# Ledger of designs, part 80: designed miniproteins, single chains, continued (4)

Each design is a single chain, and the fold is of that chain. pLDDT is the mean over its residues in the fold that is shown.

## One batch from the design tools (miniprotein)

Design m14760
Fold by ESMFold2-Fast:
Structure m14760 (fold): chain A 91 residues (1-91)
Amino acid sequence: LTVTAADGADNTLTVTATVNSATVQPYTVLVGLKGRPAQEGASANSGETVTLTITTDKPGPHTVVVSLIPSTKASLKDAVATAEATGVTTP
């Protein structure tokens, strides 16, 4: 799992996640701010890249957490990979 976070303006981050899994299966990609509930989710197969937008409460640096969950599972506890990225938001 490779993750980047870029300024989306208007207190948002554009999060790009690539599913670097050797296991060919559908996954759910969940994205949120560190220590907060997931805001956005997308389905992705192994080798796919997804782009998701998340909202921050203020401008400045924020750490995002991306969790990769097999599509047959529903819980963050079943995540097979997690990655963090830091992005700086502008108003």
Scores: mean pLDDT 71

Design m14761
Fold by ESMFold2-Fast:
Structure m14761 (fold): chain A 80 residues (1-80)
Amino acid sequence: SIEDFRDEINEALKDMIRSVTNLSMSRSPNEEEKQLEQQAGDYLLQALDAEEKGDKKKAAEYLKKAQELDKQSQELRQKS
């Protein structure tokens, strides 16, 4: 449902905020990490826009891309 999808976006957003907060408090993020987080944020906005337009398939695809990019940013931090 639309409510379930919004809950998933809210969870992804909370995870992303936590990631950004931890990065900001622990050390200065490098440019690659910033680019990945920015792209992840852009895809979250695209997912919300697609959901508002009733395109559930595109919304799910954009949400998946956002989560994948956030994971890549987190992996770079772990290897630093």
Scores: mean pLDDT 75

Design m14762
Fold by ESMFold2-Fast:
Structure m14762 (fold): chain A 90 residues (1-90)
Amino acid sequence: SLIEKEAEENRRLALETFQEAVKLMKEGKIDEADKLAIAGLIQASVDVSPETLRELAELLEEMSKEAEKQGHKEIADFYRKLAERLRELA
C-alpha cells in the first residue's frame, strides 16, 4: 500500500540520516551530528518496526562511542542509554 511504501521510505531516510550523524561525530562536528541524530529520531517516529529499532540502537551505540572518543561524556551517556531503551522496545 501507499502507507507501507511511505513507512519503508521513512525508515530508509531515518537510517541514512543517522549514518550521516555518526560520520559527523567521527569528524568531531558534535553540534551538527546531534542535530542530524534528532532529525533521524523524528523521522523514525513516523512508523517503527523492531528491525528499525535494533538498527537505530546500533547507530546510537556508534554515536555514543564516537562522542566518548571526542571527550563528550554526557552526550555519550545519553546516546548509550537511548540505544538501550530502543533495544528493550524491539
Scores: mean pLDDT 80

Design m14763
Fold by ESMFold2-Fast:
Structure m14763 (fold): chain A 107 residues (1-107)
Amino acid sequence: SSSEVMQKALDLENETTKRIDEETVRARQEGNRELTRKLILIGSGETIHSMQLFLAYKYKDKNSKSILEKVIKEEERHIEELEEYNAPKELIDFHKEVLKKLKSLLS
């Protein structure tokens, strides 16, 4: 069901947000100001996505597929930004796996 799809997407976005928060703490402790600022912006975007997915799940929104497609495009952008800012490989690989799972929810 579309409701189960949105719940799975929300769970995946919550996991990415948690990993970004953990890495933000690490980057801040290492004095990497540029990466810290970028991770805060990415985390903020992921929080907005979680809200959009939750609302689509809760209200069985007719635009649920469009919302998921937008979340996927933003996740692709976040991966590019993580690579540009030299985030840890483990964090980048995790986001790539989440992206694959999100894309599978559209099929």
Scores: mean pLDDT 84

Design m14764
Fold by ESMFold2-Fast:
Structure m14764 (fold): chain A 69 residues (1-69)
Amino acid sequence: LFDAFAAGDVAAADAVYRQLGEKGIEGGPLVIAMATYAASHGLTLADLADHPDLAREIADFVRRGYERL
């Protein structure tokens, strides 16, 4: 999972990171949290890169989850 993200999913991770960067979001921790959340639902970072609206919803969901912690 994290190995695939680090070694194989660079282009998809860059696309998601770019989208989040436009919002001034702390990219590293949030992208890792999103990758973990997506994987728990059978999704990959590539799936999120292909569906920017879904990536945005997941980022907002993860962000709100951390606000409640």
Scores: mean pLDDT 57

Design m14765
Fold by ESMFold2-Fast:
Structure m14765 (fold): chain A 94 residues (1-94)
Amino acid sequence: SEIDKAEEILKRLYVETSEAIDANDFAGALALVEEAKAELERVLENNPETREKVTKVMDEAIARLKKAKTPEEAKAVLEEMLRRLGEVLREHEK
């Protein structure tokens, strides 16, 4: 399903962004989030309301990541983004 594919994208994003931040690669972490956003928009093309909510959460996270100055700040932004995205996807399944 589209939701199952979206959940797999989020699991991959969590692992890859965590590795990038641990390597002190903030630009790489940002690029991973931007790529995941494009992939999620494509996967959720038939669910416009969920797609809009996902896009909004990710746009807010991208803006905050661009302002992050430490690995701790970047990790906090990513954790909040992933938490909110998980909630959006769970709401769709109900």
Scores: mean pLDDT 83

Design m14766
Fold by ESMFold2-Fast:
Structure m14766 (fold): chain A 68 residues (1-68)
Amino acid sequence: EKEEIHKNIIKEIEEGVEESEKTSSNPEIVREYAKKLKEALEKGLDPDEIYEISAETFDELIEKAEKE
């Protein structure tokens, strides 16, 4: 159900942010991206659309944090 999808997206974002904060030399950038994604989720957008956007942004967030 969509509530379950929403929960999974939030969990993946939280796990990625936690790992990125531990490995990144600039955790503030990681936190900013995570905050924007959480705000979009709170607005109640369609879970499917958020999932697709989240996956792409999440990948960039991880790569950017590792390169820093």
Scores: mean pLDDT 63

Design m14767
Fold by ESMFold2-Fast:
Parts: C-alpha cells; structure tokens; sequence
Structure m14767 (fold): chain A 86 residues (1-86)
C-alpha cells in the first residue's frame, strides 16, 4: 500500500465515521470507546486526516473498527466498495 492509498482510505473511513456519528447523535467519547482509544487520541487522528496528513495503518484500523461497531450493514458494505475503488 502506498502513502497516497493509505491517506485516501483514512479519509474515506473518517468521513463514514463522522456520518455515522451525526446520524446516530453520538458523542466523540462514544465513537472513541467503539474504536478502543481515548477521545483525545481520536480527536488528534481525525484532525490529522482533515489536514491531509499521513496517519499510521493502526490508526486507520481503529477508525474502521469503530465504523464496524457503530455502522449498519449497508454503511459497512458501502465503505468496503469505496475502499475497493482505490
């Protein structure tokens, strides 16, 4: 995986997680709990992705974990299709 592909995946996952958070009325704390990280760590990861900065594969995996915990089957399927297009 290239750094460009990793950044694209990170942006797609972060966007999906923000959409789920908004639709379900979740707090940033609840999203962080689903990802298994602190609220401060989640906030920093999301801020870096929004700035177009590289994040680790581990950070992306934690955000994806939160999407899988909080998302519907349809939202998860759509995310997988978007990632496959990269």
Amino acid sequence: MTDEQLLKIAQIVAKKLEEIKEKKGLSLREVAEAAGISQATLSRILARIRAGELVSEKSVALLAKAVFELGTGEEIEKLRKEIESI
Scores: mean pLDDT 83

Design m14768
Fold by ESMFold2-Fast:
Structure m14768 (fold): chain A 61 residues (1-61)
Amino acid sequence: MSVREKAANALDKFNNFYKTAYQLSDVENGNEAVANLIKDPLHRGLFKMLIDDYNAGKYND
């Protein structure tokens, strides 16, 4: 399973739980502007964590 596929699976679970439709490109590009549009601070923090995990290479292993 590729790093991108692992990240997409994590984002899909996030989208299913919060009933959202964020794109993998929003995580890959570190799109904090999208994260900052999220009203719920816990939801926002978890989305920023997805960006941080992707950038830290956590999906490589």
Scores: mean pLDDT 71

Design m14769
Fold by ESMFold2-Fast:
Structure m14769 (fold): chain A 65 residues (1-65)
Amino acid sequence: DEAARNARAVADATPDPGGRAAAGMAAKTLEEGGAEFGRRSALRGAQNSKDPAIRAALEAAAQAA
């Protein structure tokens, strides 16, 4: 899936460990649940995160998907 591949690339490029882990989970969700569900889940995760680095990584993963 192109969406999942793009989100994994975002995770691999993310220097913050928490952001990398969050973007990696978003990529997994895109791979298992599909592009629409994964993108929505990543955005919701960003909204619910208290860490700005995690928010930014999840938003970037959703945009790349």
Scores: mean pLDDT 80

Design m14770
Fold by ESMFold2-Fast:
Structure m14770 (fold): chain A 61 residues (1-61)
Amino acid sequence: SMAEEQAIVAGAEKGLAVVKETGEPALRRAAIHELERALALVTDPEAQARLREILAEVRAL
């Protein structure tokens, strides 16, 4: 559902914030893995686009 996909995106944004705050390599690796799984689950193009943006930002850290 759209609500479930919005919750996934919100969770990913919180995860990005934690990785940025902590700078922990293990949390960065976990976030990348979780984002790749989330991209396989979401079908909404806007949710997919936002998750790809978050993934690119996490990878750049």
Scores: mean pLDDT 86

Design m14771
Fold by ESMFold2-Fast:
Order: C-alpha cells, then sequence, then structure tokens
Structure m14771 (fold): chain A 92 residues (1-92)
C-alpha cells in the first residue's frame, strides 16, 4: 500500500545555525524514500535531508536551522505504490 507519513514534532522553535532534529514515522508497505524540505514565506525551498524507512519504522533527520523566519517543514515519503506528505512549522 501507499505510504502514510507522520512528522514529529509538528512545531519547532530554534535559533538560526542551531542543530534541529525531527522524527519521521512511515507506515504502509515495503521501503519508502523520505525527503525533508524547508520552505519559507517566499516559496524558497531547501532540502534538509533524506532517509530510507521500512514500513512501520522511523527515521531521525537532523539539519542546521535556516536563517531567521517562519519555515514550513515538509516530509514526503514515496514507495512503489505512491507518496504521502506531512507538514510542520519551524520558527527560527
Amino acid sequence: GAPVVTLSPATLTVTAGETATVTVTVTGSGTANVTLYLTDANGTTIQAGTATVTAGGTATLTFTAPPAGTWTVTATASNSDGSATATGTVTV
């Protein structure tokens, strides 16, 4: 089946340049490729990390906090059956 993805925490407050950590949980079937993106209010997107997760598992993704502002964090999980997205907010 297609992946189902959950991002934790959904809201994170960090200082610019600080190390931030989020956990992605993926269910569904097989192995999913996870990509983490940060998008600012102007639509600028940066790739924060990638992981491979077997269904029912988790991945911990660590990134350096972007410049000051409000960023949408997006975790996308994709397998052979489809893709799913979870979103959160990072305030820097």
Scores: mean pLDDT 82

Design m14772
Fold by ESMFold2-Fast:
Structure m14772 (fold): chain A 87 residues (1-87)
Amino acid sequence: SEVEKEAERIGQAVADSVAHVAETVGVEAAVQLFRDAGEAVLGYFSEHPEAAKKAVELAAEQAADRVPAYAEAIRETGEEEVKKIEA
């Protein structure tokens, strides 16, 4: 669906931003950006929480894969954001 394509596009964009900030600024700034992005994604997909969850899960997976030194912190942040969507 168009919503699923948009979730993949947003998830990829968030992953790229989180990975870039982790590489250039550090893990604390990257985690904060990911939390802020998770809130924005939930707001954007307010009528489609499954799409918000997919975007956040994709972002966590791709960002963690790109910056393995911070993979644990990135995955934990993604799991926290997914729990907020599921609540």
Scores: mean pLDDT 87

Design m14773
Fold by ESMFold2-Fast:
Structure m14773 (fold): chain A 83 residues (1-83)
Amino acid sequence: PTPEQLEADVYLALLEIMLAVHISLNAPITEKEAERILELGKKAIALDPSLKPQILDGLRTAKEAETDPESQALLEKVIEELE
């Protein structure tokens, strides 16, 4: 892997951990958490554009698992901004 791909994998891993922790705790996503998720996604995609489908799929899965309408709306905004 290139240094860029390795760095992208780190951002992807952090994004996936944040989503997994949120889902497992069934806690509301805050605007600050959504902003961090968006920033991690943007950084990963900028370094390795091939990760975009995986990131979007992960976010859509998280949105579907979310029961809080406000958290669902925040995840939808992140998805729209990464598309």
Scores: mean pLDDT 84

Design m14774
Fold by ESMFold2-Fast:
Structure m14774 (fold): chain A 77 residues (1-77)
Amino acid sequence: MLPELSEEARELAVKRLLDSLPPDVKALFSTLPDEVRVRFLLEHAPHLLVELPVEDRNSIPLEERIKLAVEALEKEA
């Protein structure tokens, strides 16, 4: 298991997806600890990561989103 590809990339993708969610939904998840919030979202609403509000091309597969997160993480490294 690669932390950069599977866990950290997934966490980064989730954070960016959460930022695009409505304030009400975002506030609800923000009440949880960071680690629990990410796990809760992935466990109970993984489809939410893919079904973003369509305005440009936010409705992309989680796999593609993770790829973008990895690229961003590598640039920070």
Scores: mean pLDDT 48

Design m14775
Fold by ESMFold2-Fast:
Structure m14775 (fold): chain A 62 residues (1-62)
Amino acid sequence: SLSQQLQQQAQQQQALDSVRGWQETTGASADEMRARIEELLRAGRLSEEQAQALLDVIRKIE
């Protein structure tokens, strides 16, 4: 649906902003960010959907 498409776009934009902020504040590499996302996913602090959105953004920035 249109609502679902808009929500997905909003999630992608939030993920992009989060990754950019993370790089700017910490200077983290793509590998370091990926490792942290995997750790947070394992700890149950991120959903699979949230983790996938962040990983997709990191893949584009690489």
Scores: mean pLDDT 76

Design m14776
Fold by ESMFold2-Fast:
Structure m14776 (fold): chain A 78 residues (1-78)
Amino acid sequence: EEDEKAIKYAREALEAIKKGDYPTALRNLEEAVKLAKTPESKAYLYTALAHFYRVLGLDEEAEKWEKKAKELDPSLKE
């Protein structure tokens, strides 16, 4: 289903970020944005977006997405 695909794309984006493959991360984030419909899929997407902005040095934008992800899934809080 679309939601399951959104989570998969968000996870692939996170793996790409860890590898320093930012073009691949961006493509996967764009697909996840199109498909994320539920709080669960949006939480994965927002987590991936937060990491993406962190590696770009955009800390304020990263914090915004971190907060949104934690609101949807409190287990993401450290």
Scores: mean pLDDT 79

Design m14777
Fold by ESMFold2-Fast:
Structure m14777 (fold): chain A 100 residues (1-100)
Amino acid sequence: STVDSLYTLITSESPLYVPPGEKTPWVLEINVGHVSENTLKYLRTATQVVKPSKHPAAAVDPVAARILAEGLANGLSDETIKRRVFEASGIGEIKRVLLG
């Protein structure tokens, strides 16, 4: 992935938001759970941890950005950072609501 793959992260004001007429929350489709290992490697080496995306419907989740910055500062593995971002984003709870 390129640094532009940051569009896989999304700012979520409501982790349970489902648009009228849809069955799946939009945050589930472009959520941090889809962040590639290459994207995390680029973020680790970047002077600026968070970069604006070219995709108009996507933005870096503020909670995800904080977890990424803290994890990088503390030398956590990319997989550990990704897991923490996934948990904090509420995507696991979204999946539980949809499947439970």
Scores: mean pLDDT 45

Design m14778
Fold by ESMFold2-Fast:
Structure m14778 (fold): chain A 72 residues (1-72)
Amino acid sequence: SALEKAEAIREEIEKAGGKASTPQPTPTGYALLASVPKEKAEELVKKLKEKYPDATFRLNSDKTLLGVSVPD
């Protein structure tokens, strides 16, 4: 389910030293926002995109904030 994928992404972010919001329901699935360590941000996003290709990941220019959207 989209919720299970969002929770797994949250867990992976927290293992990398980030902090993620609880997944919030959207009309099309679930979304969360996270703070991520700048040093690990790009590698983490690449790994998450490979494991969850249907999800959308948006990293800010400072590489400290990550927006995640998981479709249902």
Scores: mean pLDDT 85

Design m14779
Fold by ESMFold2-Fast:
Structure m14779 (fold): chain A 62 residues (1-62)
Amino acid sequence: MKVKVKTEDGRIAEGEYNPETGLYEGELEGKPALIGRNPSAGPDAAAVATADGVFLGKILEE
């Protein structure tokens, strides 16, 4: 299962679900990223974690 997230600054993150971790593993604009749902911020909210930090965004596609 794949996910697509748009960050608050307009970048696109894409990932594929890993059932062992419960996270989506992929990339943000070509850089390694972990993507997880952020239900405390809303039903479509997501967090994108990279080596450069954590970016909030909205789920576009699952």
Scores: mean pLDDT 80

Design m14780
Fold by ESMFold2-Fast:
Structure m14780 (fold): chain A 75 residues (1-75)
Amino acid sequence: SPEAEAELERLRRFFEGVLEEMRKLSPEERERLTKVVLGYIEEQRREAERLPDAEFAERLRKLLEEASEELKKIT
């Protein structure tokens, strides 16, 4: 659906912005912010399990997984 595609695009841009901002931080600040963002990702994964649209839920989980891996690579 257009709403699902818009939500995935919005979330992708959000994580891209977070990663860009994190690259400007000190190692200690990056570690601290990474913990906060990973907590947000874990919460979103739990919410995804309750979504009625299985295809959207699967794509959301993949996007969250990719964001988590990228965060761990820069920390």
Scores: mean pLDDT 82

Design m14781
Fold by ESMFold2-Fast:
Structure m14781 (fold): chain A 99 residues (1-99)
Amino acid sequence: DRGGLALAIVLLISGLSLEQIAEIMEKEGHTELAELMRKFLEEGKSREEVIRYLAEKLGLSEEEIEALIAALKKKSARDMTPEERAVLNRLLDLAARES
């Protein structure tokens, strides 16, 4: 579920908690991803670890994964580099198109 994976990454970067993301995934019919988010929360995984896992499942490059992790640490899209915004915009498009 590429759209669901992309949506989860976008929501993580947007500052939502794993529990909030699980609720959204459940509502949108991504039941397996909702369960995965709850499992990550139970295991105490960091947001960075979760983003890396989801991005690897999407087949993103190491450079793209590093850009997403850097974006996660920023409080505003205004503070993102063009490269970070490009990866985020591709994920937004993927979430809208394949969800």
Scores: mean pLDDT 81

Design m14782
Fold by ESMFold2-Fast:
Structure m14782 (fold): chain A 71 residues (1-71)
Amino acid sequence: SSLLKEAKKLAEEGKYVEAAKKLLEATKDLSTDVQKLVLINEARKLGGEKIKEEIEKVVSTLSEKVKRALE
């Protein structure tokens, strides 16, 4: 939860790369289904539509492995 809280603060500051990294770190040890659900829920809580879109875009630029985690 502390990592998720940091992700929200970073997203509010426009640091979407760091925010995405914190979300991935918080969910790294979860199964793919659980990780996807948590990422969707936490992205939704990050304070609006624009923040969600930027997080998704940043995730897309990291690697195929990260995209696979969201499937």
Scores: mean pLDDT 65

Design m14783
Fold by ESMFold2-Fast:
Structure m14783 (fold): chain A 67 residues (1-67)
Amino acid sequence: MPSESELVARLVGAILRGDVEAVERLIREMEERGVAVSEEERARALEQARRMKELIDEIDAEYAAKA
């Protein structure tokens, strides 16, 4: 049986990477495997991933400007 702990670990990793598409896919995969994810929880995870992406993009832009 697919491990809930493994899916949660992958989801956290995707959020930390700012990979919004991966977060969406992982939440869908969790739902398909019987893990209940509310619309509010989905929205929160996507917002966290988008925020992380903004921070990564900002850091990358600063590095590019100094290179």
Scores: mean pLDDT 78

Design m14784
Fold by ESMFold2-Fast:
Structure m14784 (fold): chain A 55 residues (1-55)
Amino acid sequence: SPSEEAARIAQEALNAYLERHPDASLDEIEAVNVRIRELLAAGASLEEILAALAA
């Protein structure tokens, strides 16, 4: 089971992405969720995930 902290970071990262991209397609949201999961598995912090999604 993923930690509650990992779930919170994933939610915060997705919310931040959607604030910048309010018209994001379902395909984009799916790709972002996959990317967030990969970064969390690599031990990335919220700040690092947000930076990666902005690049």
Scores: mean pLDDT 83

Design m14785
Fold by ESMFold2-Fast:
Structure m14785 (fold): chain A 100 residues (1-100)
Amino acid sequence: MEVPPEAREHLRKAAEYAEKAAIAAQNGDTQKAVDYFRKASEHARKAAEAARKAGNQTVADFAYALSLGAIEAARYAQNGDTEKAAETAKRLSEVARELV
């Protein structure tokens, strides 16, 4: 899959922040986990915008879905469901890394 370099960089950062969010959630650091999930969502959104600008609608749609997933994971963390937050973060990281 040909992913624009700018989108690839943002997807990599989204994966890294999702991994950090998972660790924070597992350690019970709810606020830190939420902040990292929000950063993951922001980078996934930037990846979607970069992919759309490059004409790659498929990658844009996947990256946008990752941004929504990160917001949902943040909600799990806020509600104290740290196990679901960590599991969701792991899936988001895996999908983002497959797109690079």
Scores: mean pLDDT 84

Design m14786
Fold by ESMFold2-Fast:
Structure m14786 (fold): chain A 64 residues (1-64)
Amino acid sequence: EEEKKRLEELKKLIEEAYEQYVKQLQDEIAANPSISQEKIDEIQERIERLKKLKEEEIAKLDAK
């Protein structure tokens, strides 16, 4: 019971942290209409990596 509560809290923190980073990256693209394609590609790659890592970390907690 307590362990389940701790896992839910960890999942929430993980989701919030990754979502915050993704939001920051998306905001950078949106705030700069003159952003280069190279920068957009870099940011998109980072967003994809973050989404994948988030999903993997949450899945690991669920698999426990």
Scores: mean pLDDT 78

Design m14787
Fold by ESMFold2-Fast:
Formats: C-alpha cells, sequence, structure tokens
Structure m14787 (fold): chain A 80 residues (1-80)
C-alpha cells in the first residue's frame, strides 16, 4: 500500500540519520570539525524529511508514527 511504502521510506531515512550522526561523532573524535558539521547538517535534513512523512503517516498508522517520533527525538539529542 502507499502507506506501507511511506513507512518503509521513513524507516530508511531514520537509519540514514542515525548513520550520519554516528559518522559525525567519529569525525569529531578525529578532529575533523568541518566534516562533523556537514554530517550533522545532513542528519538534520534527514530528520526534517522524516517529520514530514510522519505527519502523513499519523492519520493511518498513529502507533508507528509515535515510535518514529521518539526515535527522531533520540537522534536530535545526539546532535546536541
Amino acid sequence: SPIEKKLLLALFHLISASSLVFLAKRAEENGNEELAERLKEAAKREIEYIEELVKELEPYEPEEAEKIRKKIEEIKKELE
């Protein structure tokens, strides 16, 4: 269904955002602040896209939307 495709898309972008945050922390550990900043900005863009998908999913899959929102908040804390 179109909703299942959007859910999978949101989950793929969530994995992408998590990976970008992980790589940003590794770049910081290695003293590459410029790369870390670019990776954090990319993660923030992924989060914005996921938030748009979650708004579209909420009327159809409210429980899954809430799970994704909680994971977004965890990733946002990692970016601070």
Scores: mean pLDDT 88

Design m14788
Fold by ESMFold2-Fast:
Structure m14788 (fold): chain A 84 residues (1-84)
Amino acid sequence: MLSQEQLGEMTLGSTEVYIAGSLLSFRNMVNQNTPLSKQQQIFSNTQTTLDKMIKQAGEISQSVQDKVKQLKNQLLQQMNKLLE
């Protein structure tokens, strides 16, 4: 059984990797002139996935959950900027 601290570090690391990959994929879709409806669907799906990750982080600790929420807000801000 992992310690709460180790589980928190692994969860944050996995979240950061997911965010980096999601941003890169979304940037590529925008650059390839992917239809706006498909871009909006991916944006919505990304929000749903991050909401699930926030819920799971909350089961570890409030501190981990708050950090995942911050990472989600940063990603959504960057994705919205790419749609402008």
Scores: mean pLDDT 79

Design m14789
Fold by ESMFold2-Fast:
Structure m14789 (fold): chain A 64 residues (1-64)
Amino acid sequence: GPGEAAIRNGIAAARAGNAAAGASGAYDLQKHGFISEEAGREAIRAAQAGNAAEAADILEKALP
């Protein structure tokens, strides 16, 4: 649905180097149950360390 497209666009922004988009996306996805708590925490950790591409990779692999 439209929400999935918005989520994918957020992950793409993180992959392009926007670490803040990665952290925000991970928090929202974890809060709404779309990804596991573990995956959310790992993606936030990567984003906070400045590893935007790694955060995007974790989120893409964690999505159903």
Scores: mean pLDDT 78

Design m14790
Fold by ESMFold2-Fast:
Parts: sequence; C-alpha cells; structure tokens
Structure m14790 (fold): chain A 94 residues (1-94)
Amino acid sequence: DSRERLLNAVRNFLEAGEAAAQGNLSLFASYATAGGILGIASERPVYTEAVLEALRAMQREVDNGRPEEIGAAALEAVLRYLEKHDPEAAEAVR
C-alpha cells in the first residue's frame, strides 16, 4: 500500500517532467500535485520526505530553465533520499 503510493508518486513526477518538456505547464502542475498528494497519502514519513525532496529537485530545474531535466531530477532525488533511509524502497523505485 505505502510502497504502491510511493511508486505512483514517482510515475506522476516522470509524467510531470514530460508535460513540462512539451511546454504543458497545466498538465505538469496536475501531475506534480498528484505525486505530492500520493507521498502524503503513503502515511510513511520516509516516503513523504523522499517525495518532498523530488518536488524540491523539480523546482530547481524549473528555476534553472531546464524543464527537460525535471523527471530525471525527481527520480534522482527520490533515489538519493531512499538509499540513505530505506534501501529496499530505493531498489523498488529503480
């Protein structure tokens, strides 16, 4: 249950990145919001924090004018956080 919500959050962030790369900011915002909600709904602090790290990484790429990097940055941020706090979850996300 919690793991499935984490994996769905990551999938939503990858979709957000694709939408942003295509210039569809409304679709980007919708997917990014869905991923954030799934992170909170996971009810596991480690997964919620991994998702928040992804949202911060996505915002950095927006601020740097690199919308094409949003999805990769989100995935990398989730994996870096989970490798330190829940390595089994990191393997599931890869």
Scores: mean pLDDT 87

Design m14791
Fold by ESMFold2-Fast:
Structure m14791 (fold): chain A 100 residues (1-100)
Amino acid sequence: PVRPLSLAEVAERAPELPLAWQARAFREAVLTAHSAGVSSEEMAAALRAAGLPAAADIARRIAQDPNLPHGEVVALVAPLSPEEIARALRVLAELTERAR
């Protein structure tokens, strides 16, 4: 779900608001998988196998540095299409379910 938090944020960050929410969802999915026992290398391998090598590199980076600033996560996710992000989220969800 992509929704602006305030009218001020819409005015200041209109082109980035959908991407910022997608970046947050991506980070939360990676951290959830990692907390369930999925290694950064397992996440990267599964994403590469799904044809998402850029998402694999981003997931590994987030898993290895959970305190990565939000703006840097947004910058890493920016080259991905919404469809690539959605596919990556499904792969991470499946890994999390298998690890439980």
Scores: mean pLDDT 74

Design m14792
Fold by ESMFold2-Fast:
Structure m14792 (fold): chain A 111 residues (1-111)
Amino acid sequence: SAMQEEIRRILEEMVKKSSEIVENAESYSDEEKTQLMMYLRQLAQAVLEAVERLDLSSEEHLEIVRRMAEEIVKIVEEGVKNKESVDTIKQKLSDVVLRAVRELRELAEQE
């Protein structure tokens, strides 16, 4: 659907922006950068699969994904700035995605 294409674009932009921040980080090794960028792609794929399973069609669902994407970019930016460990950043990212998926599911159940 047009909405699923828009969600895909939001997730692709989120991964691109977050990956650019990670690639330019001086405090991380190439292995740590690769691990974090792979995790960001895995999270984006998980969200896309959740959206497809829930057959989302409302603007409210799109707003949940948009806010999640903005929060993910902020977490990566602040985590890199504060020289947080990759595991700490991954945990924060996981928490945000789990919350967003829960909100999407709850909204879908309200019909």
Scores: mean pLDDT 87

Design m14793
Fold by ESMFold2-Fast:
Structure m14793 (fold): chain A 81 residues (1-81)
Amino acid sequence: MLSREEIEEQLRNLLDYARENGWSLEQIAAMLAWEARTTFGASDEELAEIRALVLGLTEETEDETIARLVDIFMRTQERRA
């Protein structure tokens, strides 16, 4: 199981990589939703939350958005334990 710190680091690294490679928020949302479903077994409700959070992402809301995404991924992991 990944820790909150590990999930946060991976999300921040993904956002940096996406920005460097010109990814849209839609591409980021699709990738995170796919990984949440296939790797973590996320529910349709959790996938909807992930998409909404990513599509609403701004530079000013980044820390809040990352914290919310970490909460979703942690819930998804805990459900499998």
Scores: mean pLDDT 80

Design m14794
Fold by ESMFold2-Fast:
Structure m14794 (fold): chain A 79 residues (1-79)
Amino acid sequence: EERERLIRAAEKLAELSKDNPEAVKHLQEAIEALRRGDYERAAEHFEKAADASKNPKIAEDYRLLAEQARRLGEEARRR
């Protein structure tokens, strides 16, 4: 459920970022990583999307997704 919610949030941000193809590419890679359960790679790609963004607010949203992906990865390792 939490992973699916994070994927949906990333898909929404990709739609908002479609004028930035580099950020969209990294968001798509992050979504694929989440689908594989690879939270560490998902977080890395969200950070790359943030770095590709020229808008500070949307970059912060990408970094929030990276933090959420890392949290889910830690939680999965504990279970």
Scores: mean pLDDT 81

